# Designed miniproteins, single chains, continued (4), part 36

Each design is a single chain, and the fold is of that chain. pLDDT is the mean over its residues in the fold that is shown.

## One batch from the design tools (miniprotein)

Design m13218
Fold by ESMFold2-Fast:
Structure m13218 (fold): chain A 93 residues (1-93)
Amino acid sequence: KKIEEVAELIAKEANLSEEEKKKLIEKLKEEGFSEAELEALKLAIETQKKIRAGEATDEDVLKTAEEMAKLYEKAGELELAKQAREEIEETRA
């Protein structure tokens, strides 16, 4: 299912343990993430990797970081949400 794919991507980005990844999967299910929300989160994470490679514009960075911050907040991943918001500030500097 898409929840497991999204959790795997987040786990790699945040260097989560297997136990933390399982808890994340449970949180995503409990918070009632829709298929569209999971797809948006997956695309945001993939776009984030392209941004780090220098393959995206500053506007793409800002849009992606804002989208990720909102999705991470809903998932209860407050540290990842904070990191995304810090990236917005850095890009605007």
Scores: mean pLDDT 72

Design m13219
Fold by ESMFold2-Fast:
Structure m13219 (fold): chain A 100 residues (1-100)
Amino acid sequence: DFDRMRQILVQRYRHNPDVQQSQVLDGMSRISIGLRMFDVARRNIDQMFQISDQSTDPGVRHFNRGLAHRSMGDLHIAQGDFDQARRSFDQAVRHFRRAL
């Protein structure tokens, strides 16, 4: 179950500051996508990737990359780019599995 995997990862990494920052940016990107502010959403998602690139813990890095790819998938769905969305969600799943 994908949602159960996400819940386990959130519980495991909830106190990590890089994860906390990425979760705030994930929330901001979802709001921006809903408001159709796609440039703002893209900047927030790009910042999530930057945070993941700077993380030294492999589990944290993979979890944050998973969040960033999921948010990118949501952005692509909102823009009608379903092929790019699928690739982004596939990347998110791979990274979440590596974070477990």
Scores: mean pLDDT 86

Design m13220
Fold by ESMFold2-Fast:
Structure m13220 (fold): chain A 101 residues (1-101)
Amino acid sequence: KEVYKKAAEALVEQAEEIYRNLSDDPEEVKKQVELMKNLIDKLAKIYIQLTGDKEKWNKEKEEIVKRVTELAEQGNFKEAARYFLDYVKKKKEEIEKLIEE
């Protein structure tokens, strides 16, 4: 149970790191978007392990990945990173509640 809380905290730290180190270089932006997608996948896996609902959380993962990708492709990379960070922070709070219940 504590392992999931630590994992969620690490995901928030990585999301904050991406947001602080935003690049204006298109090649670096693509790498950062791939990192965001990887972190979203890890977050979905935590939820699947806690709830057992693979269909629900894989679907939410696809929706958030799509939104982040759309914002980045529109040149709104700072907004994509902020949206991603806010999402990860929200999910950390939800994970903490699931562990306590």
Scores: mean pLDDT 80

Design m13221
Fold by ESMFold2-Fast:
Order: sequence, then structure tokens, then C-alpha cells
Structure m13221 (fold): chain A 95 residues (1-95)
Amino acid sequence: MPVDVLVTFISSNGNVIRLELTLESFEEAKEVVDFIKDWGGIVMSKDLYEEFKKELDKAVKEAKSVEELVKRVNEIGKKFKEKHPGEDSVEVDLK
């Protein structure tokens, strides 16, 4: 079944970008994770980005479904928001 997701990017300045996506395959979900990873490389410090990248890479390797991958990426986003309040953050929610 296609999986509907909402990706929310929240800047340190409070600006919000929302993307509504329908993921039809695990490969499309991986492309979205790569996009989030690229975003992290732009907005994060080197040390924060290396940790973020490792967590995302692990989620892609360990997830067995699109829904599990989305859940894992959302938990990573929440974890980084809690550890680094006031920095740019990302949320990925099932619609």
C-alpha cells in the first residue's frame, strides 16, 4: 500500500517547510532519507551532521518496511531536536 507522509523542516529562526509525499516503495523512502541527509549537510555543524548521517544510515539498513523506516527517521528527528534545542530540526509523520 502507498504510505502518505508529511516531512516538516523547522529552521532555527522558526520558518517551516512542509512536504506532503506518497511513498510507493522502500526505494522512494530511501530517496526521501537521502534528501533529509543532504538537508542536514547544509544546516548542521560537521560533528552534528556526522552523528545525524550515521543514525539515518542505520535506520535505512535496519528498517524492514516503509512504515518502519518513517518511524525510525521521525525518532531520529525528535532525538536531535531534544539534544539540540534551537537548531534546525526535521519531523517525518505518517498522515
Scores: mean pLDDT 84

Design m13222
Fold by ESMFold2-Fast:
Structure m13222 (fold): chain A 60 residues (1-60)
Amino acid sequence: SSETKQKIKELVMKESELTVKLMGMFVKKRNGEPVDEAEVEKMLEEIERLTAEIKALLAS
């Protein structure tokens, strides 16, 4: 449905934005800059949640 397609698009965009931010944090860590490890963990959990939701919608 059009609603399902729009929802998938929104979830994919959010996952992409989080992934870009997370990659930036890994680059900072590699360069010896301080990184909030708790924020990294929360972002990884959110990406996992979004991936699961996208997979569920695609399976429908």
Scores: mean pLDDT 86

Design m13223
Fold by ESMFold2-Fast:
Structure m13223 (fold): chain A 81 residues (1-81)
Amino acid sequence: MKERLAEEIRRLLEELRRALRELAAAVPSLAEQAEKGIRAAEETLARLDELAEELSAEELQAANDHLRALIEAVRALTAAA
């Protein structure tokens, strides 16, 4: 379970980076915020194997759910621009 959840988190973090890049292009006033988000996602990706060992399955599931919601919010901001 945890291995599968960590794999999903990796995929979602990569999606988040792409969504934030699109936001930066569509909404220049948010480019700085998007760039900060991209760096945070990259730092989390670099630590993902460590975090997957430290966190419970429930915590990893919560992270999955949160990342999905965040990606939707970022895409909504881009669409509303």
Scores: mean pLDDT 84

Design m13224
Fold by ESMFold2-Fast:
Structure m13224 (fold): chain A 70 residues (1-70)
Amino acid sequence: SSELKEVQRIVSDFMERLDKSSREDIPKITEETVSRLNELKNKSTDPQIQQQIDAAIDGLRRISQSLLEE
């Protein structure tokens, strides 16, 4: 679906931004990405799409937390 492709694009953009960013920018990049994913979740009535978005949010929060816990 177009929603799943958009989720994958947002996640890919997040990973690319992390690779190019300083540690100082990670919280902002993470919050912006989570905000975008939550907007998609709120617009969707499909439980499968909502579940995929929740999984994506959990995954990127875990990555960000791991990077910040040094």
Scores: mean pLDDT 84

Design m13225
Fold by ESMFold2-Fast:
Structure m13225 (fold): chain A 99 residues (1-99)
Amino acid sequence: MDLEEIAKDAITRAEKETDPLLKASYYYGAGMLYRDLGDYETAAKVFEKAIKELEKSGKDLLLLADVYDNLSGAYLRLGDEKKAEEYLKKSKELRDKAR
C-alpha cells in the first residue's frame, strides 16, 4: 500500500474536517506515515498542525502528549536535539497532568 498516498489523503480529509479533534487525528496519522517514509521534515510540520488542532479542542491530553513525543523523535532525526528535548519535556508534562 502506498504510504505517501494514504498520508496525502489523510491531510486532505483533515483540511475538510471542521472538528479540531478529528482534524488532529487525521494530521497525526499523516505525520506517522511520513515518519515511516523517513520524511521527518514533513512529519514534523504535520505533527505541528495536529498539535494546534488538539490545543484548540482542549481535550485528549494523552493524544497531545503522543503527538509531542513523535514530534520530538522527528526533530532528533533532523539533528535538532534542543527542539527534540523541549518537545519530549512537553510530552512528559502533559502525561503527568493527565493523571
Scores: mean pLDDT 87

Design m13226
Fold by ESMFold2-Fast:
Structure m13226 (fold): chain A 89 residues (1-89)
Amino acid sequence: SREEGLKRAEKKNPNADLAEARRRAEAAVAEVVPDVPFTVLVGMRDGVLEVLVLLDRPLSEETKERIRRAVEEALAPFGGVNVGVSERA
């Protein structure tokens, strides 16, 4: 009951979860592409975390896949997550 209450309280703070998810996603993207400007958008849809990475520069599909995987790995503690990587151009 003690552990159950803490887990439920943590899951009931979507704004705090979104801020933390954005921070982790931004760190993961910067690790893969340190010299490329980007924007991370984070939201929640049907209890699933939605992350969109917008790159200011066109990158190869291989690099975009590396970014997607890095973000998914960084956000594994949040459970279900959908990660998109796109170009803002």
Scores: mean pLDDT 75

Design m13227
Fold by ESMFold2-Fast:
Parts: structure tokens; C-alpha cells; sequence
Structure m13227 (fold): chain A 82 residues (1-82)
């Protein structure tokens, strides 16, 4: 089954809501990495509400999740500024 960029991004964004700290950290890292040099991926992430979820994760109980969310937001802003 072929997933569009938007559908693939939406699945990763859904993982940001996981109760598992490792899953949230990995999802934020994957999303951030996917947005580097990809305005298309960044626009898809913005459209599916990734910004609001990443901003909530800046206050997450896990320091690793907070760091990953901060990096992902920086990647999102950089990609959209191009």
C-alpha cells in the first residue's frame, strides 16, 4: 500500500501522542529529520497539526522528548523559511 507524504507524516505525528516516552522521542526525531531540506514534508507536518503537538512536547516529562521536540520545531521553522 502506497502512502502519500501527508499520510506518512500524519502517522508519525500520531506517534507523538504515544504514552511511551521512547515512541514519542523517536517520532519527534524522525519528523525533524524528515523536514531537513524538505519544505514539502514541513508543509505536510504543519497541515496535520505537528506544530501544536511539538509545542506541547516542549513541556513533556521526558528530557529526551523535550530535546527532540525542540530540534523538530527548529527544523520545521527552517524548512518553512525557505
Amino acid sequence: MELSTEERVAKVVELLKSKDDDTRERAAIALGGGMIGSPETARAAEKVGARELLEKLLSDKSPRVRAAAQSALAALDRALAE
Scores: mean pLDDT 82

Design m13228
Fold by ESMFold2-Fast:
Structure m13228 (fold): chain A 63 residues (1-63)
Amino acid sequence: MTPEEAREALRKAVKARDEDAAGYALGQLMRSGGFDTAVRALKEVAEEGADLPERLRAFIEGS
Protein backbone atom coordinates (compact mmCIF):
# COMPACT_ATOMS: atom_id res chain seq x y z
CA MET A 1 0.00 0.00 0.00
CA THR A 2 1.38 3.40 -0.99
CA PRO A 3 1.16 6.41 1.37
CA GLU A 4 -1.30 7.97 -1.11
CA GLU A 5 -3.56 4.89 -0.95
CA ALA A 6 -3.38 4.95 2.86
CA ARG A 7 -4.35 8.65 2.95
CA GLU A 8 -7.33 7.98 0.68
CA ALA A 9 -8.39 5.03 2.86
CA LEU A 10 -8.12 7.30 5.91
CA ARG A 11 -10.33 9.97 4.27
CA LYS A 12 -13.02 7.39 3.48
CA ALA A 13 -12.86 5.85 6.96
CA VAL A 14 -13.15 9.26 8.66
CA LYS A 15 -16.17 10.22 6.53
CA ALA A 16 -17.81 6.86 7.32
CA ARG A 17 -16.80 7.17 11.02
CA ASP A 18 -15.35 3.67 10.72
CA GLU A 19 -12.82 3.51 13.56
CA ASP A 20 -11.50 0.07 12.53
CA ALA A 21 -10.79 1.20 8.95
CA ALA A 22 -9.28 4.47 10.21
CA GLY A 23 -7.04 2.53 12.61
CA TYR A 24 -5.86 0.25 9.81
CA ALA A 25 -5.03 3.20 7.54
CA LEU A 26 -3.21 5.02 10.37
CA GLY A 27 -1.25 1.83 11.08
CA GLN A 28 -0.12 1.67 7.43
CA LEU A 29 0.99 5.31 7.58
CA MET A 30 2.88 4.72 10.84
CA ARG A 31 4.61 1.70 9.28
CA SER A 32 5.77 3.87 6.35
CA GLY A 33 6.85 7.06 8.15
CA GLY A 34 6.12 6.73 11.86
CA PHE A 35 3.76 8.56 14.19
CA ASP A 36 4.45 12.02 12.69
CA THR A 37 3.42 10.80 9.22
CA ALA A 38 0.12 9.45 10.58
CA VAL A 39 -0.59 12.71 12.46
CA ARG A 40 0.17 14.80 9.35
CA ALA A 41 -2.12 12.67 7.19
CA LEU A 42 -4.95 12.99 9.73
CA LYS A 43 -4.45 16.80 9.84
CA GLU A 44 -4.58 16.90 6.01
CA VAL A 45 -7.92 15.03 6.10
CA ALA A 46 -9.25 17.53 8.66
CA GLU A 47 -8.04 20.51 6.57
CA GLU A 48 -9.83 19.09 3.49
CA GLY A 49 -13.12 19.66 5.35
CA ALA A 50 -13.74 16.19 6.71
CA ASP A 51 -15.92 16.21 9.82
CA LEU A 52 -13.59 14.57 12.34
CA PRO A 53 -15.08 12.60 15.22
CA GLU A 54 -14.17 14.17 18.60
CA ARG A 55 -11.76 11.32 19.40
CA LEU A 56 -9.71 11.85 16.23
CA ARG A 57 -9.66 15.62 16.84
CA ALA A 58 -8.36 14.95 20.38
CA PHE A 59 -5.67 12.68 18.90
CA ILE A 60 -4.39 15.57 16.74
CA GLU A 61 -4.51 17.99 19.70
CA GLY A 62 -2.63 15.51 21.90
CA SER A 63 0.18 15.17 19.36
Scores: mean pLDDT 73

Design m13229
Fold by ESMFold2-Fast:
Structure m13229 (fold): chain A 56 residues (1-56)
Amino acid sequence: SEVYETGLKLKEVVDYIRKNKTPEELAAFGQELTAMSFDEVKKKAEELYEKIKKEK
């Protein structure tokens, strides 16, 4: 399921931001996502997930 896979990637991204960034940056990320369509959220989650994987 695309919804499930996107959710898992998004969870990893949120967990990364919470651990490595400020609470303000996490809030800004959440706010940005509320303005997006599902396709935009999916693309952003995949892009950020790949960046995080390269840093691990």
Scores: mean pLDDT 80

Design m13230
Fold by ESMFold2-Fast:
Structure m13230 (fold): chain A 85 residues (1-85)
Amino acid sequence: SGKEEEAKKRADALFEQARAYFQQAQAETDKEKAYELFKKGMEKYLEGVKVLASLKSEDEAKKLINEVEELVKKALDIFREMAEG
């Protein structure tokens, strides 16, 4: 349906934005700025996941979002420690 195609295009655009932030973070020599860029990338990635999750059943969507939110939190915690050290 047009709704699924729209959701896929929107998610793809968000994942491309996430990728751009991750590339900027990897190129950034300032650890604090790298963390901020990585965080923005993770936020865009999670937005894309939520768009795709909206196409799933309520239970599947909740499970996927919870799993990805936990992974994002762990990744941000690891990157923050690297930026602060």
Scores: mean pLDDT 85

Design m13231
Fold by ESMFold2-Fast:
Parts: structure tokens; C-alpha cells; sequence
Structure m13231 (fold): chain A 100 residues (1-100)
């Protein structure tokens, strides 16, 4: 349950980051950069996050970019260990605060 609770927190942080990005009109580039950093945190998901970053940059809307980003974070959180999931949450909290 500790891992499951950590995964839920990371996914919630990703949802908040995506929503903040939509509200503040930031470019898909910022979501793509965050996806690449998450891939570095979770080596088992690195290739998936790199492909997700390319799809985010090719997206036609912020809504589509946010959806791809959330799916990528969920994938990373699913294969990550507890330490890696906590680092994902920390990264996303920093990302959200940087959008102020």
C-alpha cells in the first residue's frame, strides 16, 4: 500500500501540473522536458518517456499534450520503485510551483 499511495500522489501531482500548464498557457515543450526527466529517474521507462516526449511535441493541443503526459507518468509510476516514485512527485511539485 505504501507504493500504491506513492503512485497515487505522483499521478495526482502530474494531473495538477498538466492543469496548471493548460491554465497558464505554457508550451508542450515544458511537459516534454518533464517527461524526459521522469525517464531519467525511471530507467525502465526511459524509452517510453522519450517516445511520449516526441508525441507531446507533435500534439495538436495542450489538452492532447496533457493526456499523453499523464499516461506517461502513470506508466513510469507503475514500473518505478518507491524511491523513484517519490522523485517523480518531487519533480512535478517543483514543475507546478515554477508555473506561478
Amino acid sequence: SEKEEAQKRAIEAARRAAEAAKKKGISPQNLADAALEIGRIVPKSREYLEEAAEKILASKSTEEAAKIFLEAVEHAARVANVEEVEKIEELLLGFESGLS
Scores: mean pLDDT 81

Design m13232
Fold by ESMFold2-Fast:
Structure m13232 (fold): chain A 63 residues (1-63)
Amino acid sequence: SSVRQKLQELVRKFKELLETLSPDQFREEAEKELERLRKEYPQHQQLVDDLGEAVDSLVRQRV
């Protein structure tokens, strides 16, 4: 699905951002992407919420 392709693209982007940004900067950029995704796919809120939890987990691992 279109959502699956967007999620795969975001995962790749997040991996790159984790290597280049501080945890705080990464969280800021990830929140912007998540907000955009919520607006584009309101019917997939659970998937966006799950991705948000994954972002929080990744930030906690890096600090």
Scores: mean pLDDT 76

Design m13233
Fold by ESMFold2-Fast:
Structure m13233 (fold): chain A 81 residues (1-81)
Amino acid sequence: SAPEVHIEATEGSQELVDEMQELLDAGRRLHLVLDVDGLRVTAEFSPEARVVSARIERVSEAPDLPAEEDLAALVEEALAG
């Protein structure tokens, strides 16, 4: 078995959050990739700490990225539910 569970999603949902919490409660580490509005959000979760790391990468050709404050809000919305 892999040391962590790899999850890919195109949006955050309560069902996704519930599934992630169940896996964390079971002692599994998670690697999450969310593709939202042309941005890729990668986050790592552990049973000890809900968020170990989070990274944002641009996957679209858009020259304009959201402002840093707007980007932070998108990350919080996508990762926290």
Scores: mean pLDDT 65

Design m13234
Fold by ESMFold2-Fast:
Formats: structure tokens, C-alpha cells, sequence
Structure m13234 (fold): chain A 95 residues (1-95)
């Protein structure tokens, strides 16, 4: 197995994990806006995985960068809609 084959496998794997995690968030969230964004992130990770599997690293990197950008938007939305500070305080009270 060549180093290039190993690198491709790693990039495909990372992208597939990203898609699975984002899809799980979409299924578990109460917020429909977060659910929609998480599905879009999952789609971008799937496109990245397909590009890497085809040997198109440039296209794979492009989709991965888009997925990362939307993940930051999702993190902002979580902070605004769930008030992470207050959520953490609630967990400390009830746990």
C-alpha cells in the first residue's frame, strides 16, 4: 500500500465520520434551523469523501473547508439559541 493510498483512506474516513456526526446532530436537535444546517454539513462531508475517494484532493479540500465554515455557523447558532452558558448552569444544578 502506497503512502498516497493511505492518505486517501484517512481523508475519506475523516469526511465519512464528519457526515455521520452531523447527520446525528440533525436527528437529535430540537431546533429546525440547526437540523437543516447539520444536514447541509453532512452533505458537504459526503461530497468531500466522494472527491477524496476519486483522487480529487483539491475538490475534497474545498468541500471540507465549506463543511468547517458551516460548522462554525452552527456553533454560533447553538450559542444564540440554546444559551450554552445557561445550559451549562442548568446541567450543574440538575446533575
Amino acid sequence: MTPEELARGVNVGISQIGAAVSNLVAKKTENPEIAALSRQIADLYRQAAAAYAAGDTATGDQYLAQAQKLTKEEQKLFAETTEDEEKLKMFEIIS
Scores: mean pLDDT 76

Design m13235
Fold by ESMFold2-Fast:
Structure m13235 (fold): chain A 87 residues (1-87)
Amino acid sequence: GGKEKLIELLKETIEKLKKAKNISEADKIIYEALEKVKKLDVSKEDKDLAIKALKDAKEKIKKAKTDEEAIKGAIEEIEKALEELEK
């Protein structure tokens, strides 16, 4: 269903972030994930949760002083959303 596709997309986004080399690549990955989430046919609650996590990840990237901090911070925000979705 839509929730399974959302979970798969967020897991794929984490794997892409793990391979990102810098803040610019991390920001692009989050932007592309946000656009994909907006197009998914999922419940409003699940969609809003994912959008919030991706926006929080983007804010972590903006506030980060290093590439490593940006990537780790973004992954952490998405992992929190996955934990809530997989309950």
Scores: mean pLDDT 87

Design m13236
Fold by ESMFold2-Fast:
Structure m13236 (fold): chain A 95 residues (1-95)
Amino acid sequence: TLEKIRSLLDKMIDIALRLLRSPDPKKREVGGKLNKAVNLAQEGLDLLEQGNREGALELFKKALDIAEETAKKTGLSEAKEVKDLLEEMIRLVEE
């Protein structure tokens, strides 16, 4: 449902912003990458609300690619969490 997707997006926003506000410059860099994924997911939600499900899925999958690559390169649990949230978001749209 759209409400569940918005809830998942809100969790991703919180994670990215928390990392961007970190005193650790490596965490801030990861936060920047995850914020790019969050922005794509926000654009995808806007398309989904307009009835463009295919466009939404394309943007969510783009966001997932960023989160997955970030998690793989950094091993950071917050990047894996954003990846898992994006996988759940895509699953909800495909159902």
Scores: mean pLDDT 89

Design m13237
Fold by ESMFold2-Fast:
Structure m13237 (fold): chain A 66 residues (1-66)
Amino acid sequence: VVDELIDYAIKLVEEGKLSEEAARAAIEAVLNGASQKEIVEILVKLGVSKKTAEEIAKELIEIKEK
């Protein structure tokens, strides 16, 4: 599951939707058991738009719970 999370984060960085710092923070949060809401708050603090942060957080949680 970690590889799928990393692959998704890399894709977002390549698309310019996420910085490498935000990608790392999101992956660490997911692996530490953060909620979808907590991941959104982390991403928004790191400069990601709320809408993009909500979409990313949802997908990361879905990958983890798969």
Scores: mean pLDDT 81

Design m13238
Fold by ESMFold2-Fast:
Structure m13238 (fold): chain A 78 residues (1-78)
Amino acid sequence: GLKENKAQQLGDIALTNFQKQASTITDRKDMDALVDKTAKDVFNDSINLGISIGMAMYLASTVRKEGREIAAKILAEK
């Protein structure tokens, strides 16, 4: 529904911002910290916008998973 589309947009924006920040990181520990922070921020932003806890948890989980995949690709290029 409308809230689901809004949650998807939040996730897309978060991953775009993550990718920009992640491009400057060479250390796995710093990269893991950025992934965790990005997922946590997305969860909090979703709750503040009135998205359900279940949907916010799902979105944060998806962002963490996709963020880890992006991180692995960036680190593999170094």
Scores: mean pLDDT 82

Design m13239
Fold by ESMFold2-Fast:
Structure m13239 (fold): chain A 90 residues (1-90)
Amino acid sequence: IKEEIEKLEEAMKKLQEIYNKYIDKLSEEEKKELEELLKKALEYYLKAIETGNLKDLEEAKRYLIKALELLKKLVPEVKEELDEIEKIIK
């Protein structure tokens, strides 16, 4: 589980870097949708660290994948980079 948590942390960090780079291309509504998904991913990630529970880790991954899918839709030019991040956590 520690290795899976580290992979999820790496994926979240990389996604945050891409989000910050392309934030100016997003509307306020799009930013709110992404931030809500990232907030849920972070919440479950922190629970997974606290509990060591695989279910919390899987929820964190699920929300992160949803955020990746949404960002691919909003910023198609980073699809390949986001696909590589998704591979880290699958």
Scores: mean pLDDT 82

Design m13240
Fold by ESMFold2-Fast:
Structure m13240 (fold): chain A 120 residues (1-120)
Amino acid sequence: GVSEEELETLRKFVEYLEKKVEVPEDFVPLSEEELKGIYIRSELDPPDRIYIPLVGKYVKTPSSFDRFQKAVFAVALTYLLRLEDLEYLKKIEDLEKDEKLSEIIKRALELAEEFLKELE
């Protein structure tokens, strides 16, 4: 089931991202339905990956990540991908070979890890 406390922590993470990432004036933040979807996928997806609808593919996650840490990473990644041109995202054939996407994934991991340290 969905933990309301963990879901509330994901909402706080979106607020954290809004302070850390410069966005255009017309930027649309993640919806409640998207946050719940990410949380559900973090529980149901295989332990080493998570499905990201914006790119239509699974993204590898660190084997050390638990389900909640995977959700935090997926929120960061989805937030950063939403800043990108949709036509670029539609053309990505291989996630591991795309240099720009690799940099976005690395940035998402850094943001997730920084936030998770602040929870201690």
Scores: mean pLDDT 79

Design m13241
Fold by ESMFold2-Fast:
Structure m13241 (fold): chain A 71 residues (1-71)
Amino acid sequence: MNPETEKKAIELAEKEAGLKNAKVVKTSMKNKEPEELKVVRVEEADGKKTAIVAATYADGSTGYAVVEGDP
């Protein structure tokens, strides 16, 4: 995943899913800029909050990032 995409995924998770101190812990995203990033799932368990951010690329392929943080 490119650094700008990682930053945007973290910002989306913090803004839309309410995560604090968020970080990407797992990703399938390619090392290129996506056309769209969207929070598709939010889960809260064991005192942590997790958001899944989906990416759509110009070629129609998709990727995801798992972002973890505090609620």
Scores: mean pLDDT 81

Design m13242
Fold by ESMFold2-Fast:
Structure m13242 (fold): chain A 71 residues (1-71)
Amino acid sequence: GPEEEREQKRLEAAAAQAAGLLKHVSGVEATSSEGERVDEDVFRGVATGPLGTAVYTTDLRTGETTGEFLP
């Protein structure tokens, strides 16, 4: 239903944010990227590449975003 499509879009956005962060800090494209729902209003993206892993978390309740790169 529309709610599933909205969640899927949020998961794709989280994956894209993590992949973008990985490319920005490492200069190379992600080998894989995935979004996950951590909580009702918390979405996390994880992107992995040859030079490390990037994690991007968004909390829709607080508006906070956190990006981390692990080489």
Scores: mean pLDDT 82

Design m13243
Fold by ESMFold2-Fast:
Structure m13243 (fold): chain A 75 residues (1-75)
Amino acid sequence: SENLTAEQEQRRLAINRLMNRLLDELDAAPSREEQLALVDRAVEELGTREGLAPETLAAIRAALEGMIAAREAAA
């Protein structure tokens, strides 16, 4: 099992809370433009506040943009 320091655990919880809030905000956003703006803001916060690597931020952005596109295709 992977053991985390208290600081690493707090960071993981903060990231989870940010992502959960983002998903709720995306569900409430009426337009694709607003949804993409929310994704941009969340990716910036993950980089600046939580210190995620650029490669991780790019992967998260791609996944979120793919989810938005899939939601549009399903509607």
Scores: mean pLDDT 79

Design m13244
Fold by ESMFold2-Fast:
Structure m13244 (fold): chain A 81 residues (1-81)
Amino acid sequence: MEEFERRIKEAEERGDKELVASYYTGLALEYARQGDAEKAIEYLRKALEVAPDHPQAENLKKAIELLEKGDYEGAIKALSK
């Protein structure tokens, strides 16, 4: 968890918004695996805010919908595409 925060800061310093969004997605996956849907959704929304036109944006939106329904396994699967 702490390591993701450091990598996000380093990516922000480089101006790599796609990489920042990828790290937020990684954090969301970790929270989803821990059963923390609220934190997972929060970080997926941050990823979409940083890179709204990213190729994975559709999968991130689907994962948010699944997490809101309590489908953690479905959300993890959607993010693995």
Scores: mean pLDDT 77

Design m13245
Fold by ESMFold2-Fast:
Structure m13245 (fold): chain A 96 residues (1-96)
Amino acid sequence: MYSSKTGTTLIVEKGAVKVTVLSGKVSLTKKDGSSTELNPGESAVAKEGDSISPLVDGTVVKLEALEDTELLKVYSDGSTEKIYLKKGESLTITLK
């Protein structure tokens, strides 16, 4: 369960994003359940069904949309926010 992880979790509901860790550490979990840890300066592509969870509170990531993308941001309190990115847009967010 990603909602039980430290801080805010991102779920890729549609599309694909390149995730770059600027500070902290994330776990990128694929739809098949496999996971990869990303450290500062490392990048990976997250696709539909994948989730990005902070392993360190206050982790900062840069998201670059490789296609029109819909992300579900799940906060530690259980509240949610939907983020829409068009192909080529980027967003820097803090996972608290």
Scores: mean pLDDT 81

Design m13246
Fold by ESMFold2-Fast:
Structure m13246 (fold): chain A 74 residues (1-74)
Amino acid sequence: SLEEAFAIIDRYTEEARRLIAEGRLDEAEQVLLEMIREVSRFERDAALSPEERAQVDAYVKEQVAALRAEMDRA
């Protein structure tokens, strides 16, 4: 479901921010990459509608951009 996809993204985002706060930038990068990979698997397996997939893709893009900016400032 769309809610499950957002929950996956939120879980990885929280973990990445924790690692960034700890100065563990290489591990934060791995978490970000795994988030993208896991979301792609979920979209394939869950057979989301085009509208739901667009919402998930937009949210992933937003979170990735925010995490990248946080890593660049660290």
Scores: mean pLDDT 85

Design m13247
Fold by ESMFold2-Fast:
Structure m13247 (fold): chain A 68 residues (1-68)
Amino acid sequence: GKLYVKIDGSYTSENAPKELVDAAAALQKAAEAKDTDAAQEASQELWRAAEELGATVTTTDDGTTITV
């Protein structure tokens, strides 16, 4: 399957938590490089950051969406 990372909800480029933005960017880079190990690590970091910030991470066939 194809992996797409999207940040959706109340976040703007100025207001999005840096930890979520950095983790999402790392996951997208790993997916584009087809590096399964890097994608797994980035996915774990993304889920941890989202849980600590109270955000919801949803993974579907359309990709991964982070919602406030």
Scores: mean pLDDT 64

Design m13248
Fold by ESMFold2-Fast:
Structure m13248 (fold): chain A 55 residues (1-55)
Amino acid sequence: SREERIANIGRLLSELLGFPVPRSYAERELARYLASGGANLSPEVRARFDAALAA
């Protein structure tokens, strides 16, 4: 579901940044990722987004 995707991206971003991110931040980053296909991210970070969205 969309909420599970937001939660999974939120956990990934919190892990990468080293602090808890708010749901609104995770939702914006998910929307940006879906719009751009991760063109602004390194291949490693893009792979981690794809894995989080497949969970």
Scores: mean pLDDT 82

Design m13249
Fold by ESMFold2-Fast:
Structure m13249 (fold): chain A 80 residues (1-80)
Amino acid sequence: SKIEEKAKELADRLVEVARELIPDMSEEALEKLRETMYEKTIKYSKETGKILTEKDIENTVKGFRVSLESTLAFLRKVEE
């Protein structure tokens, strides 16, 4: 379905961000992230009746990147 197609696109893009920012993350961990994000997105779309637009996906990916970069920077600062 279109819901499943868009959920897969979002999950795949989020995994690519994680792969870029945490290059030593295992393939097992990346697959678990993909599955989790896919399931959450499907649930959201089914509960709201909303099919994600390209802009929704882009905004979510941007937000995830900023949040992950901020979290990694915080963890590095705490180690100092």
Scores: mean pLDDT 85

Design m13250
Fold by ESMFold2-Fast:
Structure m13250 (fold): chain A 70 residues (1-70)
Amino acid sequence: KVDEKIAEAEKLVAENAPKLTPEQIRRVVDLLRQAREVVEEGKKKGMPEDEILAKVDQLIAEIRRIIAEA
């Protein structure tokens, strides 16, 4: 479920926050917000769940990349 993936990403960000610079924190928080917006807008537009999932996965991959670089 896409909401569960976002929740896992939120937990990952919280657990790794001490390693991140303030700028990295702002960026991962913005990416999490974008992921939630993709779900909301996708549902409003009747976007297929697979397409919503693909877009969310791309945003979560960016979050994981930022954390890995820290």
Scores: mean pLDDT 83

Design m13251
Fold by ESMFold2-Fast:
Structure m13251 (fold): chain A 96 residues (1-96)
Amino acid sequence: MVDDVIKKLEDLYLQLLNTDDLEEQQKISEEIAKLIKEHPDEAKKIIESQENPLLAVFIELTQIDKDAPVDFLLALKSSLDKFEEWRKKKKEKEEA
C-alpha cells in the first residue's frame, strides 16, 4: 500500500546515498524508477506534500531520466568539493 511504497522509496534513496559503487548506484536508480512508474500517485503525493524536499527532488529527477538521480549525486559531490575549496580560500583571504 501507499506507506510501503514511500518506505521502500526512502530506503532505496538512502542506499543510493550510502553507495560508492557506480554499478550498484545504477541498479538502485533503476529500482527507484520502476517503483515510481508503478506507483505514480504515491510519487505525486510525496512531491506535493513537501514533507521530504530532498526525496521530492530525487523523485522529480527520476521522472525526467532514470539515471538523473545518479548524475545529481555526482554533481552534488562535485559541488560539495567546490564548496570546501571555496571555504578554504575564504579562510586564507581572511588570515592573509
Scores: mean pLDDT 70

Design m13252
Fold by ESMFold2-Fast:
Structure m13252 (fold): chain A 97 residues (1-97)
Amino acid sequence: HMEEKRKEIEEMRKLAEELKDKPAKEVADYFVEKYGLEGAALALGHIAIETGNREYAAAAMGLALEIAREQGEEVYRQALEEAEEAGFTEEELRAAL
């Protein structure tokens, strides 16, 4: 639900601000464990936009690709193409996680 997701994102944003000195991969793992793949991807993406931090952007994209992979090969391929248009390589996205 959008309202519950917004609350979770705000809580994750506050927590990520406390953890932003840690590697994005470690922060991503923590958020996935606590909030799931979708919540973690949204939180990291939001932080990346606010800070301009490419590592958080790559981690967010990497999580989005994992979500797409669960939905099927065609969805995964489309998500990867979108990430590549944004300037990320598959290798970079794998390394971020």
Scores: mean pLDDT 74

